# Designed miniproteins, single chains, continued (4), part 65

Each design is a single chain, and the fold is of that chain. pLDDT is the mean over its residues in the fold that is shown.

## One batch from the design tools (miniprotein)

Design m14252
Fold by ESMFold2-Fast:
Structure m14252 (fold): chain A 66 residues (1-66)
Amino acid sequence: SSSEIERIREELDEKLREHSSEFRERLEELDRQQASSQEIIRLTAEAIRRIGDLIQEELEKLREVR
């Protein structure tokens, strides 16, 4: 019957709404993980730069002082 089809449509719409909510929650979690990853990358880049500078300074001292 047509009323049966309408009920099925409403059930399908509800399921689509639920899946959309789950997808949004997953995107929000990925955004949080991305922000954390960017901070780790930034800190790691800073640490690498500092280590590079220290190595360069020590190499210069070794070349000059021997």
Scores: mean pLDDT 77

Design m14253
Fold by ESMFold2-Fast:
Structure m14253 (fold): chain A 57 residues (1-57)
Amino acid sequence: GAAEAERNAAAAREAARGTGPRGGLTIGQSAKVETLRAGGDAAQAERAEAAGREAAG
């Protein structure tokens, strides 16, 4: 739901602003984080992740 989307967006923003990057995000995870940073919701981010995984395959 919308609350879950907002929590996912907050988590993605927190990960992005934490300056000691894990490194090694997958293409799908990178697409998801970028979608959320661009103002997309969780559903858009999940579709971006799926599309990224398909494109990487």
Scores: mean pLDDT 66

Design m14254
Fold by ESMFold2-Fast:
Structure m14254 (fold): chain A 90 residues (1-90)
Amino acid sequence: TRQILLTTTYSQEELEAIVAGLNAGKEFKAELIGDDQILIETTLSEVGLAGLVAGLNAGKETRAEVIGPISEEDLAKAREALEHGNVLPI
């Protein structure tokens, strides 16, 4: 299981809707941990996780940070490769 911390500028109502949407999927477990933060636990593959984080970080309203059992260095390299449109250097 891998964890993502999502920090947003969304309203409380929008955050609750996002959490409910994520919890409807079997691959995600999400909870509010503050007024502007969501903790997401996921069973996605490394590639799927990197894609999700890159997508979330493409918006100005959201900042996603991976916390958990995957090496932060490997995830940082994967995110940088995706941001520059490169194939993941696996």
Scores: mean pLDDT 67

Design m14255
Fold by ESMFold2-Fast:
Structure m14255 (fold): chain A 67 residues (1-67)
Amino acid sequence: MPVTPASDETIRRAREAAEKAGREAGLSEEQIQQVAETVERAVRLSDRDFSDEEIEETARAAVESVK
């Protein structure tokens, strides 16, 4: 298999960060799932690895977009 930029670990962290950010923002369960799916998709479609800071920024942007 070719090396992929987004590892399973990176995708897991991105989803966890999105769910945490959504809960902290007081989003509904449906909105939290939407944010998590948006962040996971962004990471999966990336051609490079996300840093922890980039994951948090992406999660925050997704939360702001659904508030």
Scores: mean pLDDT 75

Design m14256
Fold by ESMFold2-Fast:
Structure m14256 (fold): chain A 69 residues (1-69)
Amino acid sequence: DFLFRLFDLDGNGTITKEELKRILEAKGYNPTDEEIDALIARYDEDGNGTLDKEEFEKFLASPEGQEFL
């Protein structure tokens, strides 16, 4: 539950590019900034460049989220 620890540290309920990159790196992946941007863009409906809790839940429920996590 590495993700829950990140939420506790964040305190604002959003996932930044840096946090998402760290999650993937902790799982043994080495994503580029462009790959992170593309992944966020798929789930960021508002174009803010971050994932809120609902967008993050959609990511986790997706095949992409399950593949990387």
Scores: mean pLDDT 66

Design m14257
Fold by ESMFold2-Fast:
Structure m14257 (fold): chain A 94 residues (1-94)
Amino acid sequence: SLTKRTREEIEERLRRELEEARREGRELAAEAYEAILEGDYEKAARLLLEEALRRGVKEEELEEELRKLAERNGIEGESLEELLAKLLKKEVEL
C-alpha cells in the first residue's frame, strides 16, 4: 500500500530528526519528536511551540504560519497548540 509506505518513510524521517536533535542538544525538539512517535501530538505541539519561542520566533509569526498551514489542510482550532497538534496528526496518520 502507498499509504503504508508513506507512513514508514515519515516514521524514519522522525527518527532521523530525533537523532539530529539529540546530537545538537535541542532538548525540547527531541522530546517533541519522541512524543510524535508515541502518538502524543498535543505534547509534541506544546514542546515545538516552546522551542520556537525560545529560539526567538515571534508568537505573531507562529500564529500566522500555523493559521496558513491549517487553512491549506482544512484544520480548525482555538489555540496554536491545538492547530499544530491536528496538523502533526494529519501529517503522520495520512
Scores: mean pLDDT 79

Design m14258
Fold by ESMFold2-Fast:
Structure m14258 (fold): chain A 85 residues (1-85)
Amino acid sequence: MVERMREYAEELREMAKEARAAGDEETARLLERGAEVLEQAAEGKISPEVAAEMLERLADQLEALGTPLAKEAAERLREIAEELR
């Protein structure tokens, strides 16, 4: 579980770099927050359940942005949240 959370955090950071390169700064910021949440869970600072709830809230914010990259990012955060439950 811990190793998987770190791998997901790395994945989200790479997605954030891609979003930033495309000029989607808000999507990049929300993805970076998602990566931070996963790192905190991996370090045992928050529970996986709390991390899943936080990722779902970030996914809702991404959906509200309405860009194609934000929608893809939201779907990925929801997938990761489901795997943490």
Scores: mean pLDDT 85

Design m14259
Fold by ESMFold2-Fast:
Structure m14259 (fold): chain A 83 residues (1-83)
Amino acid sequence: NILSLMDQSILYGVAADILEYGLSREQAADLVRGMRIGLTGELPSDEEVDELTERAFRIAEEAGSAEKAFELAQEYTKKAVEL
């Protein structure tokens, strides 16, 4: 499912920015909101933004480096484009 791959790309991209720039939860939530609007053309719910933001922080903690998170974001973006 292309939407699932695009969501993964967003999560890893936000995780990379959290690690590289030290984003707060509020800044990460704003980035998630903007990316979901760009993807769907619709404003996501606060609940969806909160869930994705928490997942992005967990991914950042698990990846341990912005470089690894960014590489995963690129991989999922490539897979989505190739579909």
Scores: mean pLDDT 74

Design m14260
Fold by ESMFold2-Fast:
Structure m14260 (fold): chain A 83 residues (1-83)
Amino acid sequence: MEEARELLERAYALVLSHREEIERLLEEAKTNPELAAKLAEMEAAVNALLAEAKARHDAGDLVGAARLVLRAAETLAAAVDEA
């Protein structure tokens, strides 16, 4: 339980630390089709990781699920930093 909780806390902190930048990029994407395409690609990748995390959680693999949630957060943060 502790390992899963620690991973989820890290994921939350990562998303919260990038919140302002995410909001800025979403606004910029309204007038930048290349950025909009990159954000759509990132959204697809994040959604795939979150779907896998849900499947693992439903199967009782809480640590595996938490690791995938952290990977989704890292994917989002990396995409934001590269935009």
Scores: mean pLDDT 80

Design m14261
Fold by ESMFold2-Fast:
Parts: structure tokens; sequence; C-alpha cells
Structure m14261 (fold): chain A 87 residues (1-87)
């Protein structure tokens, strides 16, 4: 699972950078993480990973109303949960 974790981190860091520059990209960042989970993770982990991103997306949208920094924090939290699922 080491390679899967590296790929998720790469997608996640691009998503974090995009949201940091423009918080309106939160939905696109969430979709990118869902697509990454479907492509990178084994089938038995995909359902949990997708659910985790969907639940995290609601929090990211609320956080984006406060500030871009809060949206980035919420997205990082979701990415950390995805990495734990990938272990």
Amino acid sequence: MEEAIKQLKAVGEKALEAVRRDPSRVPAAGQALINAAKSILPKEKQEEAIKTVQEGLDEMVRAAEESPERAVEALRKTLDKLIEIAK
C-alpha cells in the first residue's frame, strides 16, 4: 500500500494547493479525491474512502465560508483519513 499512499498524497497536495488559491475549488478537490480513491485503492477500501470524502466535503464547504485557510484544514483532515484507510 506504500505506492497507493504516495499517489493519494500527490493528488491531495494538488487539491490543497488549488483550494488554498481558490476556495471555490472545494467541490472539484473533493471529486478529485473520490476519483483517486476509485483508481488507486483496492475495491474493499473504495466504498469507505468515497464515503469519507463525501462526509469531508460537507465540512470543507462549511469551512470555506469562514476562510480559505479553514477549507485547507478541512481538506487536509479528509486527506489524512484517506491515508489511514490506504494503510
Scores: mean pLDDT 81

Design m14262
Fold by ESMFold2-Fast:
Structure m14262 (fold): chain A 104 residues (1-104)
Amino acid sequence: SILENAAQLAALVATLSPVDKGELAQGLQEALAILSGDEGLATNVALSIMRGDAELAAETLLSLPVKPEDVTALLQLAIDALKNGASGAEVKKKLIEYAKSIKK
């Protein structure tokens, strides 16, 4: 679920260095902006996840004009990459590439 994935991602993000957090925040914001066309909501999702507010992040994600399946897949991609030891910069690249591949 979107809420479960947001909560898992928020927990992983809390363990990251400030540099990796910054890269991941940018990656989430850019990927969600590509998928939704809404930079403001995309920024709000990234900030909510960075501050550990998984419930607000999930509610904001559900308000985006993006299929729930695509949102869930994007968050799962970030979770899996972080669990496999990827840097924030590597996760950012993966998220942006994924969003570009599935937009519209």
Scores: mean pLDDT 87

Design m14263
Fold by ESMFold2-Fast:
Formats: C-alpha cells, structure tokens, sequence
Structure m14263 (fold): chain A 89 residues (1-89)
C-alpha cells in the first residue's frame, strides 16, 4: 500500500539518523498528499519514490523548511508530467 511504501522510505532515513521522529510524522503526511496528486497525474509509484527520495536527499543536504521540500517535490512531479506530455507529441 501507499502508506507501507512511504513508511519504508521514511524508516530508512530515520534508521540513518537523517530525520527525527517528529520530521518522520510530518513527512508521512506530506508525501501521502503529494502521492495522491501524482497518482491522479498518471505517475507510477516507482517514479514518485525516485522523485521523493532525490528531493528528500537534497533537503537533508541543503536544509530548508518542509514547505520548501513540498514545493521541490511538486516542481519535480510537474516536470515529469510535462516530459510525458511532450513524449506523446
């Protein structure tokens, strides 16, 4: 399930001491909301997880707010939708 996939991803970051327990709970909500939007846009679970992982890795390295991370993931999902639309032309 989506919840299991998100939990597995976030458990990985928590096990590596890259995020706190509080950040894990906030990220779970954020990723769940973004995945529902991604799914409606035709983005696969595999593609979403790749974008989410790359965006979280960048956020951990560079810092920023959870809103910055949400915006970054949203932008990357938008780029993926546009790439798929262009490939159909």
Amino acid sequence: SMEDIVNELLNYYESKKKISEKEKEELKKLLTELYELAKKAGISEEEFLKIAKESIDKWIKEGGSLNDLKFEIGVQLGIEVLKRGVAKL
Scores: mean pLDDT 80

Design m14264
Fold by ESMFold2-Fast:
Structure m14264 (fold): chain A 85 residues (1-85)
Amino acid sequence: MTPEELEAALEEEIENNPNENVRELARLYLETLRRQGPEAALLALAELHIERLMPEELRAEMLARVRAGDYDAAVALAHEAYAAL
């Protein structure tokens, strides 16, 4: 996923998700992405927010994907977990 594709996916989530907590997380992710870029956004959010919001099983998998450079898989896992909020 390119930064532009990720930004578009986050904007769709902000507009279409009925859950305000999910929309706020998507906005925070989008702002970090725009300011620091996709690698910094994924690392910061995976290490800070995933540790607190996701069960240990999903947290470990998310970090493994980000560290492997598989950002598409990491984003998909994060969206799946955040959609459950």
Scores: mean pLDDT 68

Design m14265
Fold by ESMFold2-Fast:
Structure m14265 (fold): chain A 69 residues (1-69)
Amino acid sequence: SMDDGRRRADTLMDETTRLANEATSMGELGKEAQKLLDTAKSNTSSAEVSAIGAKNRIKEMIEEYKKSM
């Protein structure tokens, strides 16, 4: 249902927010992560897809940053 989709989007957005907050201490990566989060939050017509995309991208960026340092 639409309510189930919204609930999934909210959960994914919470997870995305936690990852973006983790990245905040990582300098320029933190700023990029915040931009991705803000973009996902502004996309209400595709909220679940946008939240998943932002979450996966921020998670990937954090993992690559940790491996490259």
Scores: mean pLDDT 78

Design m14266
Fold by ESMFold2-Fast:
Structure m14266 (fold): chain A 70 residues (1-70)
Amino acid sequence: AAAKAKELLAKSEEYRQLAADAARQGNNREALRHLALSYKYRSQAYALQGDEAKAKELEEKAEALEKAAA
């Protein structure tokens, strides 16, 4: 479980960086989509660690970002 959670957090950080890069290039829709993926992977990591409340909050934030990108 701990190893899988670390892998998901690393993937979340990767998408967070891709979102920042897209924002710097002026690609706001792509930045929002990458940020949503970052929150989804972070949500999965928290769920694996038993923090269901934090996982739910992060998933709701991801959904809001996906709607903003549409």
Scores: mean pLDDT 84

Design m14267
Fold by ESMFold2-Fast:
Structure m14267 (fold): chain A 94 residues (1-94)
Amino acid sequence: SPLEEEVEKIKEEFERLYEETKKKIEEARGDNQKLEEIEKEHEKKVLELLGRLLRAAHRASQAGDEATVALVEEALKEMGEKGKELKELIKEAK
């Protein structure tokens, strides 16, 4: 389904963003100013991805596409779990 493919692409973009941000956190270890900047940039990019997921969920809901709605719910859960992990990594890097 085109909507399922859209959600999977958003998940892939989030996974790439997660790994990139994790690497930046490691490189900025001990630099609290850089860590705060990395966190803010990550949050901006995550908000863009969340907006795209919510638009996909809305379209899927209107179409009665329960499978795509379930994929969005799964993506939101994974994003939340990884977001919590990044916050812990930032604390450890300070």
Scores: mean pLDDT 88

Design m14268
Fold by ESMFold2-Fast:
Structure m14268 (fold): chain A 78 residues (1-78)
Amino acid sequence: SMEEALEAVRRVARENPEAFGAAAEAAYEAHRSGETLLRLAEIHAEALIEQVREKGELDVAEVEARVAAELEALRAML
């Protein structure tokens, strides 16, 4: 199901972040919808925020800019 695919992507984001892009693409190809895209963007944003929180080495403004760009792209498709 879509929820199982999204849960798998969320798990990858936490345990193997370098594989996130491939996992997200596979989930979207399996379940092509605006809902899937929005949920994937939320998972990506959560992972980026957690990296800032955990490591303190990412520029918060840069993370915010990436999240804003993703949300704008989603808004254009909805």
Scores: mean pLDDT 73

Design m14269
Fold by ESMFold2-Fast:
Structure m14269 (fold): chain A 103 residues (1-103)
Amino acid sequence: SESLELAERAKELAEEALKLAEEAVELAKEAIKTGDEKLKEEAKKKILEAEILEGIARIQIAIVKKYGEKTPEVEELLKETEELLKRTDELIKEAKELLKKAE
């Protein structure tokens, strides 16, 4: 099913975005402690990468929700992906707030 494949890809992108957002938070925390400009720039890169992947995943979810086949497996993947994206949003916000404190 095209809907299943798209939902699976959206979840994979959301998982990668979450990982990048978690890495951004850790880099931002270290940047506050050390004042290292390279850590700040790396955290900013991870935030941007996470935002791009999150955006792609959200588009894929929107396509599946509007035009896709609604099987229980697809609905479960959409729910899991939305939960991952919500966590990613929260971590991106945290990383951005930490980077402001590091200035």
Scores: mean pLDDT 89

Design m14270
Fold by ESMFold2-Fast:
Parts: structure tokens; sequence; C-alpha cells
Structure m14270 (fold): chain A 94 residues (1-94)
């Protein structure tokens, strides 16, 4: 059903958004920290690949000195995905 599809998409977006927010926190500690590396490796392969592709894109666009921009973008994208996911869940419940 359409409602089931919206719920699944909403739940996926919330998961991805929460992962991006966690990664943003770990960037503040340094991506070389054991916790940051373990966190990235603990993510589902699908989510891990999306995050790694995003990090590669940000690295290419802003370079090595773009750490603050990477943090800002990950936080904003994460918050947006969570909001979109919550909206989809609300639509599925209507």
Amino acid sequence: TEAARLREEGERKIREGEALLKLAEYIGLGLQSEEAIEFINSLPVEVQNEILNLLKELQEKYGEKGGLKTYEILREKGERLIEEGRRLLAEAAA
C-alpha cells in the first residue's frame, strides 16, 4: 500500500539522518578517532556507502581544510532527513 511505502521511506530517512548527525559529532572529535572509525564500520553497508560518497564529494569540493563545512553540511542534511522522515510518517498515519 501507499501508506506502507511512505512509512518505510520515512523510517529509512530518519535512520540516515540520525547516522549523519552522529557522524557530525565524531568529526568534532576527529575522523581518526577509534570511535568515529568503529561507528562508520558499524553502519549498514547501504548507509555506509552513502556517507562515504558524501564525504568524498565534500572532500573534493572543499578540500582537507573543509572540516568545518563538512560538519555543517552533515548536520544540516541529517536534520533535514529527520524532518522529511517525520513528515512521511505523519502522512502514512493520515
Scores: mean pLDDT 74

Design m14271
Fold by ESMFold2-Fast:
Structure m14271 (fold): chain A 85 residues (1-85)
Amino acid sequence: MIKVTVKIKSETLAEVTFSNGEVKEIELEPGSTIHELLLQIQNLLKQSTKVVSLKVNGEEQPITMENLLKPLKVGDVLEITLEPE
């Protein structure tokens, strides 16, 4: 299991903190969705992963396309658990 915490710092910048303490920044397009964020995280990991848990601003979200297509907002904090495929 890979756990990551993502903080949306601006409309174009997210900070990704991995469970091992490593921090990376990713560039986003304004209006990017949770799905697009997940694709960027998979690209950073260089590994195919499956989302097993998603928490947005402290609230557990069902893993559905409707929820994954929600737009990211500045100040959002996401807690994501990923499983390697």
Scores: mean pLDDT 82

Design m14272
Fold by ESMFold2-Fast:
Structure m14272 (fold): chain A 107 residues (1-107)
Amino acid sequence: SPREELRKMREENAREMMKNLDIDKDGVITVKELEEVYRSMGVEVSTEEVQALLDVFDVNGDGVITLEELIARGNALLDKNATTDAETEELLEQAKRGRELVELLEK
């Protein structure tokens, strides 16, 4: 299913970005780092939207968002913007093309 495939790709992108950003494995994620993770998932978010999400998760007492919550919220935002399977398929093709272009540049 295109939607399932897109979700898996988004989750992989988010996990890889999180590994790169959370070098110390402290779970401490800044607003700027969250923006980069969501961007890797194909989510267009404002700094204010990311800050609002982080503020909601601050009630967990650690001041940070977990990877699982981040992925779940990112998927919810993308589902809001992708209303049909055809649109999801087009987004998946664009994501694959972007990945191929990045790989071609890593000679």
Scores: mean pLDDT 62

Design m14273
Fold by ESMFold2-Fast:
Structure m14273 (fold): chain A 82 residues (1-82)
Amino acid sequence: SLVDEVVERLKKAMNLTDEELEEARQRIEKAYEVAKNGSDEERARFAYELMQRFFGSPRDAAIASAALTVLAKAELERREKE
């Protein structure tokens, strides 16, 4: 899945602990769910929340970037099916 691919790439690219990787997976899975099943308003709000995390620690920024990437890719996949 897109979520599994992004999580695996993040794991390989960063020296993340199991706890940090689980946090990343949860945020990435939520991004995918919101992109596929959410409204435009829900997607915009979630993206804004992730952007707030981007201005936190470097770790939080990396996780937020991965989740935003999944949100964008899932949205493109949704549009291709229409």
Scores: mean pLDDT 76

Design m14274
Fold by ESMFold2-Fast:
Structure m14274 (fold): chain A 84 residues (1-84)
Amino acid sequence: SSEIQKKLDEMGKKAAEALGKSKEEGMYYLAKMATFQGHVEGEELMEQGLKGLSEVDPKAEEGAKKAREEHERKLEEERRREEE
């Protein structure tokens, strides 16, 4: 709810800043933000978005998948560090 909305707002600011520097970099951050929102609504919207982006830059889809894998890896590493 409000906590999720706050995180989405911060991610949106990051995407807007990136769009000012590079359209492709900004689209990549928008895809990351959609991935986060997809965990709430479902990943179907993300797949459609990434499919559209892959027609412009196939590496954007690959980069988004790799970023998700690294995020999960960091979460597991942090969880291991916090567990006694």
Scores: mean pLDDT 64

Design m14275
Fold by ESMFold2-Fast:
Structure m14275 (fold): chain A 94 residues (1-94)
Amino acid sequence: MSEEDYDAFTEAALHGQKAISAAGAGDGEAAARHAEEAKRHVSRLSDSDPELKRQALRHFDLAIEAARKGDGEEAARHTQEGLRHLVRLLQASA
């Protein structure tokens, strides 16, 4: 993995975890903001596996939408799925 991809992965993972924590605390605005940051960092990753990248981005979009609707459980679930695809993308590029 490139240094740029590693930095983008690390930032996406950190913001994803913050989104889950905010959703669990009932802070939908913070959850949406952190999921948007995670999405932005995932968008910076190289297109080594475009399908896994698209799946991660789609789940972060769903998490943002759920958080804005006040559905913290759904927001956390979609953020977890986005992070799962992100981990698979990291493993595929190793």
Scores: mean pLDDT 85

Design m14276
Fold by ESMFold2-Fast:
Structure m14276 (fold): chain A 128 residues (1-128)
Amino acid sequence: SPLEEILEKLEEYRRQLRQIGSELEAARATETDKAALKARISTAANTVQVLASSIVHFIEKASKFLNSSQRKELLSLKEQIQQLLDEYNAKLEALYRAHDYEGALDVLIEGVSLLESLVQKIISTIKS
């Protein structure tokens, strides 16, 4: 069904977020070169932004096949994703300007984990 295809894409995006989080945690533990950390933060932040946009697109697609209660919950989750991105992008920009790349990695790791949790709630809402 169209909903099964949407769920498969959301599960794929959740796995990609988990992989990004693991790679950032490994970089935080092992990378000592500030230029390399700066590049990793920029690349990961851009990838997460693209994934978040894709997740929002699939929320909107799913809403066409769901009841009013599910649509209301998905709208709330969409707003939570937008608020999360705004808050964490502001934190990242401040740390990046301060050349605190370890702090920026920590914030990005936390943001990715929270976004993954929101995707899990989206999947659960569609399955309900």
Scores: mean pLDDT 90

Design m14277
Fold by ESMFold2-Fast:
Formats: C-alpha cells, structure tokens, sequence
Structure m14277 (fold): chain A 63 residues (1-63)
C-alpha cells in the first residue's frame, strides 16, 4: 500500500481502539450504534466505504 493508504489504516485502527475502550461494558446495541457513528465519520474523513469500516469495527468489538 502507499503511505497514504497506510496512514488511513492507522487512523482506522486508532479509532477502533478508542471505540473499544470507551464502549467497554456497554450493551451490544449501544456498541453497534457507536460503531456506526464512528464508521460514518471515518468514511467522510478518509473517503472510504462506510459499510466496510462499520463491519471492521463490529469485528473488533465482537472479538
């Protein structure tokens, strides 16, 4: 990947980590809703597909 693609991935991974920390212990529906909001913001910021980011974030929270 290009340096720009790597930077976008680092941003996504950081956001995933922060999301996991702040939603720890929350009910699944709250975690899923928070993941959707984060995915929406990242998709706009990074010009990436919202659904792909959302699925990645859900996988991170479900592990």
Amino acid sequence: SSSEQQKKWEEILRAASELRQRTRGAPREERDAAAREVAKELAKKLNLDEQNIYQFLLATLSA
Scores: mean pLDDT 83

Design m14278
Fold by ESMFold2-Fast:
Structure m14278 (fold): chain A 93 residues (1-93)
Amino acid sequence: MEEPSDEGLDRALSALDPDGSGRISREGFRAFLQETAGVTPTDEQIALLDPDGDGVIDREGLRRFLLALHSENPTPEQQAMLEKILGLKPILP
């Protein structure tokens, strides 16, 4: 279930980064998307949130993705990110 509040966003960040290191595992992120969006992204799709290619999703990248996922008016950049990560075009009102 999606949560448009900043509380939901912070909760997701904490769940995916329990150590508070600012580094999110790809496996944790994949599981999160299965629960929240009902999709199973590939490792390549997840890597789009990790442009440095270090195999870890930064909190900033995750926050950006979640804001795009919950946005009513995502930017073209956000829409492209959602399409690539989820393997589908997001539904807009």
Scores: mean pLDDT 66

Design m14279
Fold by ESMFold2-Fast:
Structure m14279 (fold): chain A 93 residues (1-93)
Amino acid sequence: MRELEERVRELEEEVREFAEEVARNAARIPERADEYVARAEELRRRLEELRREVEEAEEPSPELLERLEEAERRLREVLELVELAVRLAAEQS
């Protein structure tokens, strides 16, 4: 149980730090788009794997599932921001 809670906390922190990094560097997103997309895909894969492990646990935690869902939503917003920034940069070039 504690192991799953710690893994959820660590992944939430990584998603939060990634979101903050992308927001802080908004003007430079087009220069780092490939890196940001790759990182987002890796984080999304890890969120999906962890969600499956939580769901398959002997006593699934609704709280952990909700926290993973919120992290996934945040990650999706970051990916949409990256895609928008790349598209806008292409139009201005």
Scores: mean pLDDT 82

Design m14280
Fold by ESMFold2-Fast:
Structure m14280 (fold): chain A 115 residues (1-115)
Amino acid sequence: DERLRREIPEFEVDLENGPGNTRLSPATLERSFRVTVSLRGVRVLDEEGKWRRVEVDYEEVIEARSDTPVPALELVAPVVERLRRLAEEYRKRGYLALAEFLDRVAEALEAAARG
C-alpha cells in the first residue's frame, strides 16, 4: 500500500498461519493463528494540524488458539476483534493509513475463514 509506505516507512506485518501448531491427543486438539504488527519511524498529524516525525518502536503479537477443533471463523474471531480495536486506536492517534490497513487485514481474515 503506497499510502501506508508514505505514512509509515518502517511498517511490518507478519501473518503466520503455519501448520497450525496442531497437537493431537485423546483429550486435547489444538489450533492457532498468529499475527505480528510492528511499527518504526512514523509521520503523524498532531493536534495542531502539523506533521511531525515520531520515532516509535512498537510490536504486538495477536494470537488465537483453541483446545478443541472449532470452525475457522470462531478461531480467528479474537484476532479479528483485536485487529479492529488496534485499527481504531491508531486512527485516534492519526495513523490513518495503518488503521485502514489493519481493518483490511481483519476483513481478509474473516473472508478467508468463511471459505
Scores: mean pLDDT 57

Design m14281
Fold by ESMFold2-Fast:
Structure m14281 (fold): chain A 64 residues (1-64)
Amino acid sequence: DALREEIIRSLEQTLANLTDPKDRARMEEMLRRARDPATPLEELVRYEIEAGVLLLREAVLKVT
């Protein structure tokens, strides 16, 4: 599934941009689950949304 592959790549890029250990650990957990073919696509979409929130939090930590 092309969408699954795109989401996994997006999550990997997000992990590379996170510095907070807790946020990195959460992203690693989401990536582990996203790579499991049994994980439904709806869950991967939720991970993509959560990854966006973690990136926003990272941006706030860098400017505040």
Scores: mean pLDDT 82

Design m14282
Fold by ESMFold2-Fast:
Structure m14282 (fold): chain A 88 residues (1-88)
Amino acid sequence: SEAERERERRLAEEVEKLKKEIFEELSKIVSPEAAEMFSEPLASALVAQRLGEGPDEAEIREAARRFLERYAEKYNKEEEAKKLLEWL
């Protein structure tokens, strides 16, 4: 439907905009690789939350925390994970 197409377009635009903003902020405190990895899923979750469609902010933060713990273990990036958790 037209409403669905308009909604998808607006959602994609807001995600891309927020992803860029998050990437720029995270790139100041962690590696560009880590910033790239976290910016897109975080932007998508936050946009969905703001539209009342996603998990609440606490659930997003908790999911991000668990993901960062696994990331730190897999890539030996404990210090970067700590900085990202402080930013969240």
Scores: mean pLDDT 70

Design m14283
Fold by ESMFold2-Fast:
Structure m14283 (fold): chain A 94 residues (1-94)
Amino acid sequence: REAVNEEVRRRAEEAKREVEERMRELAEQTGPIVEEQARASAESTKAWLDAAAETAMSLSPEEARRYMERAERGARLSLEVIEQLLREQAEYLA
């Protein structure tokens, strides 16, 4: 149980770092116009990952791992959509 909870926490922290790095890179590429929106999106996604980790830690070990796999996939899909929307917004404003 403890090992699974540690794995869940580690995976959430790794996913949050990926979110922060991707949104920072996007902000650098798109410039200051979307920088605040990129930051807000990163914070929102990280908060969602924290909530997902708390939920996973309340589940059985097997369910916790499956839940985290879905949460990680959900975060990646959300980032893809956010990146596309912010890039289009930056292009429109250019």
Scores: mean pLDDT 80

Design m14284
Fold by ESMFold2-Fast:
Structure m14284 (fold): chain A 85 residues (1-85)
Amino acid sequence: MKASPLEIDAAVHEVAAAVDLVTARKYEKQGNLEEAIESYRRAAEHYETALKLYEQAGAPQSVIDTVRAALEEARKKAEELEKKL
């Protein structure tokens, strides 16, 4: 299967989002809420970009659904922690 430039770019953003998510969880565990919120917001931005690129590339529905779920989780975490500031 030939990976399109859009699909490759989407995968790069998905990996970046996953790294930001790991960083966010670390800061959350440490009680560093401001850094955790910022990292969850960055993860959400990367997942949003990945979702748009996967949709444009015609990626399988399972891939789109997985990224969308990750995006919503990152957004909910940022909102939840912001309420604690």
Scores: mean pLDDT 86

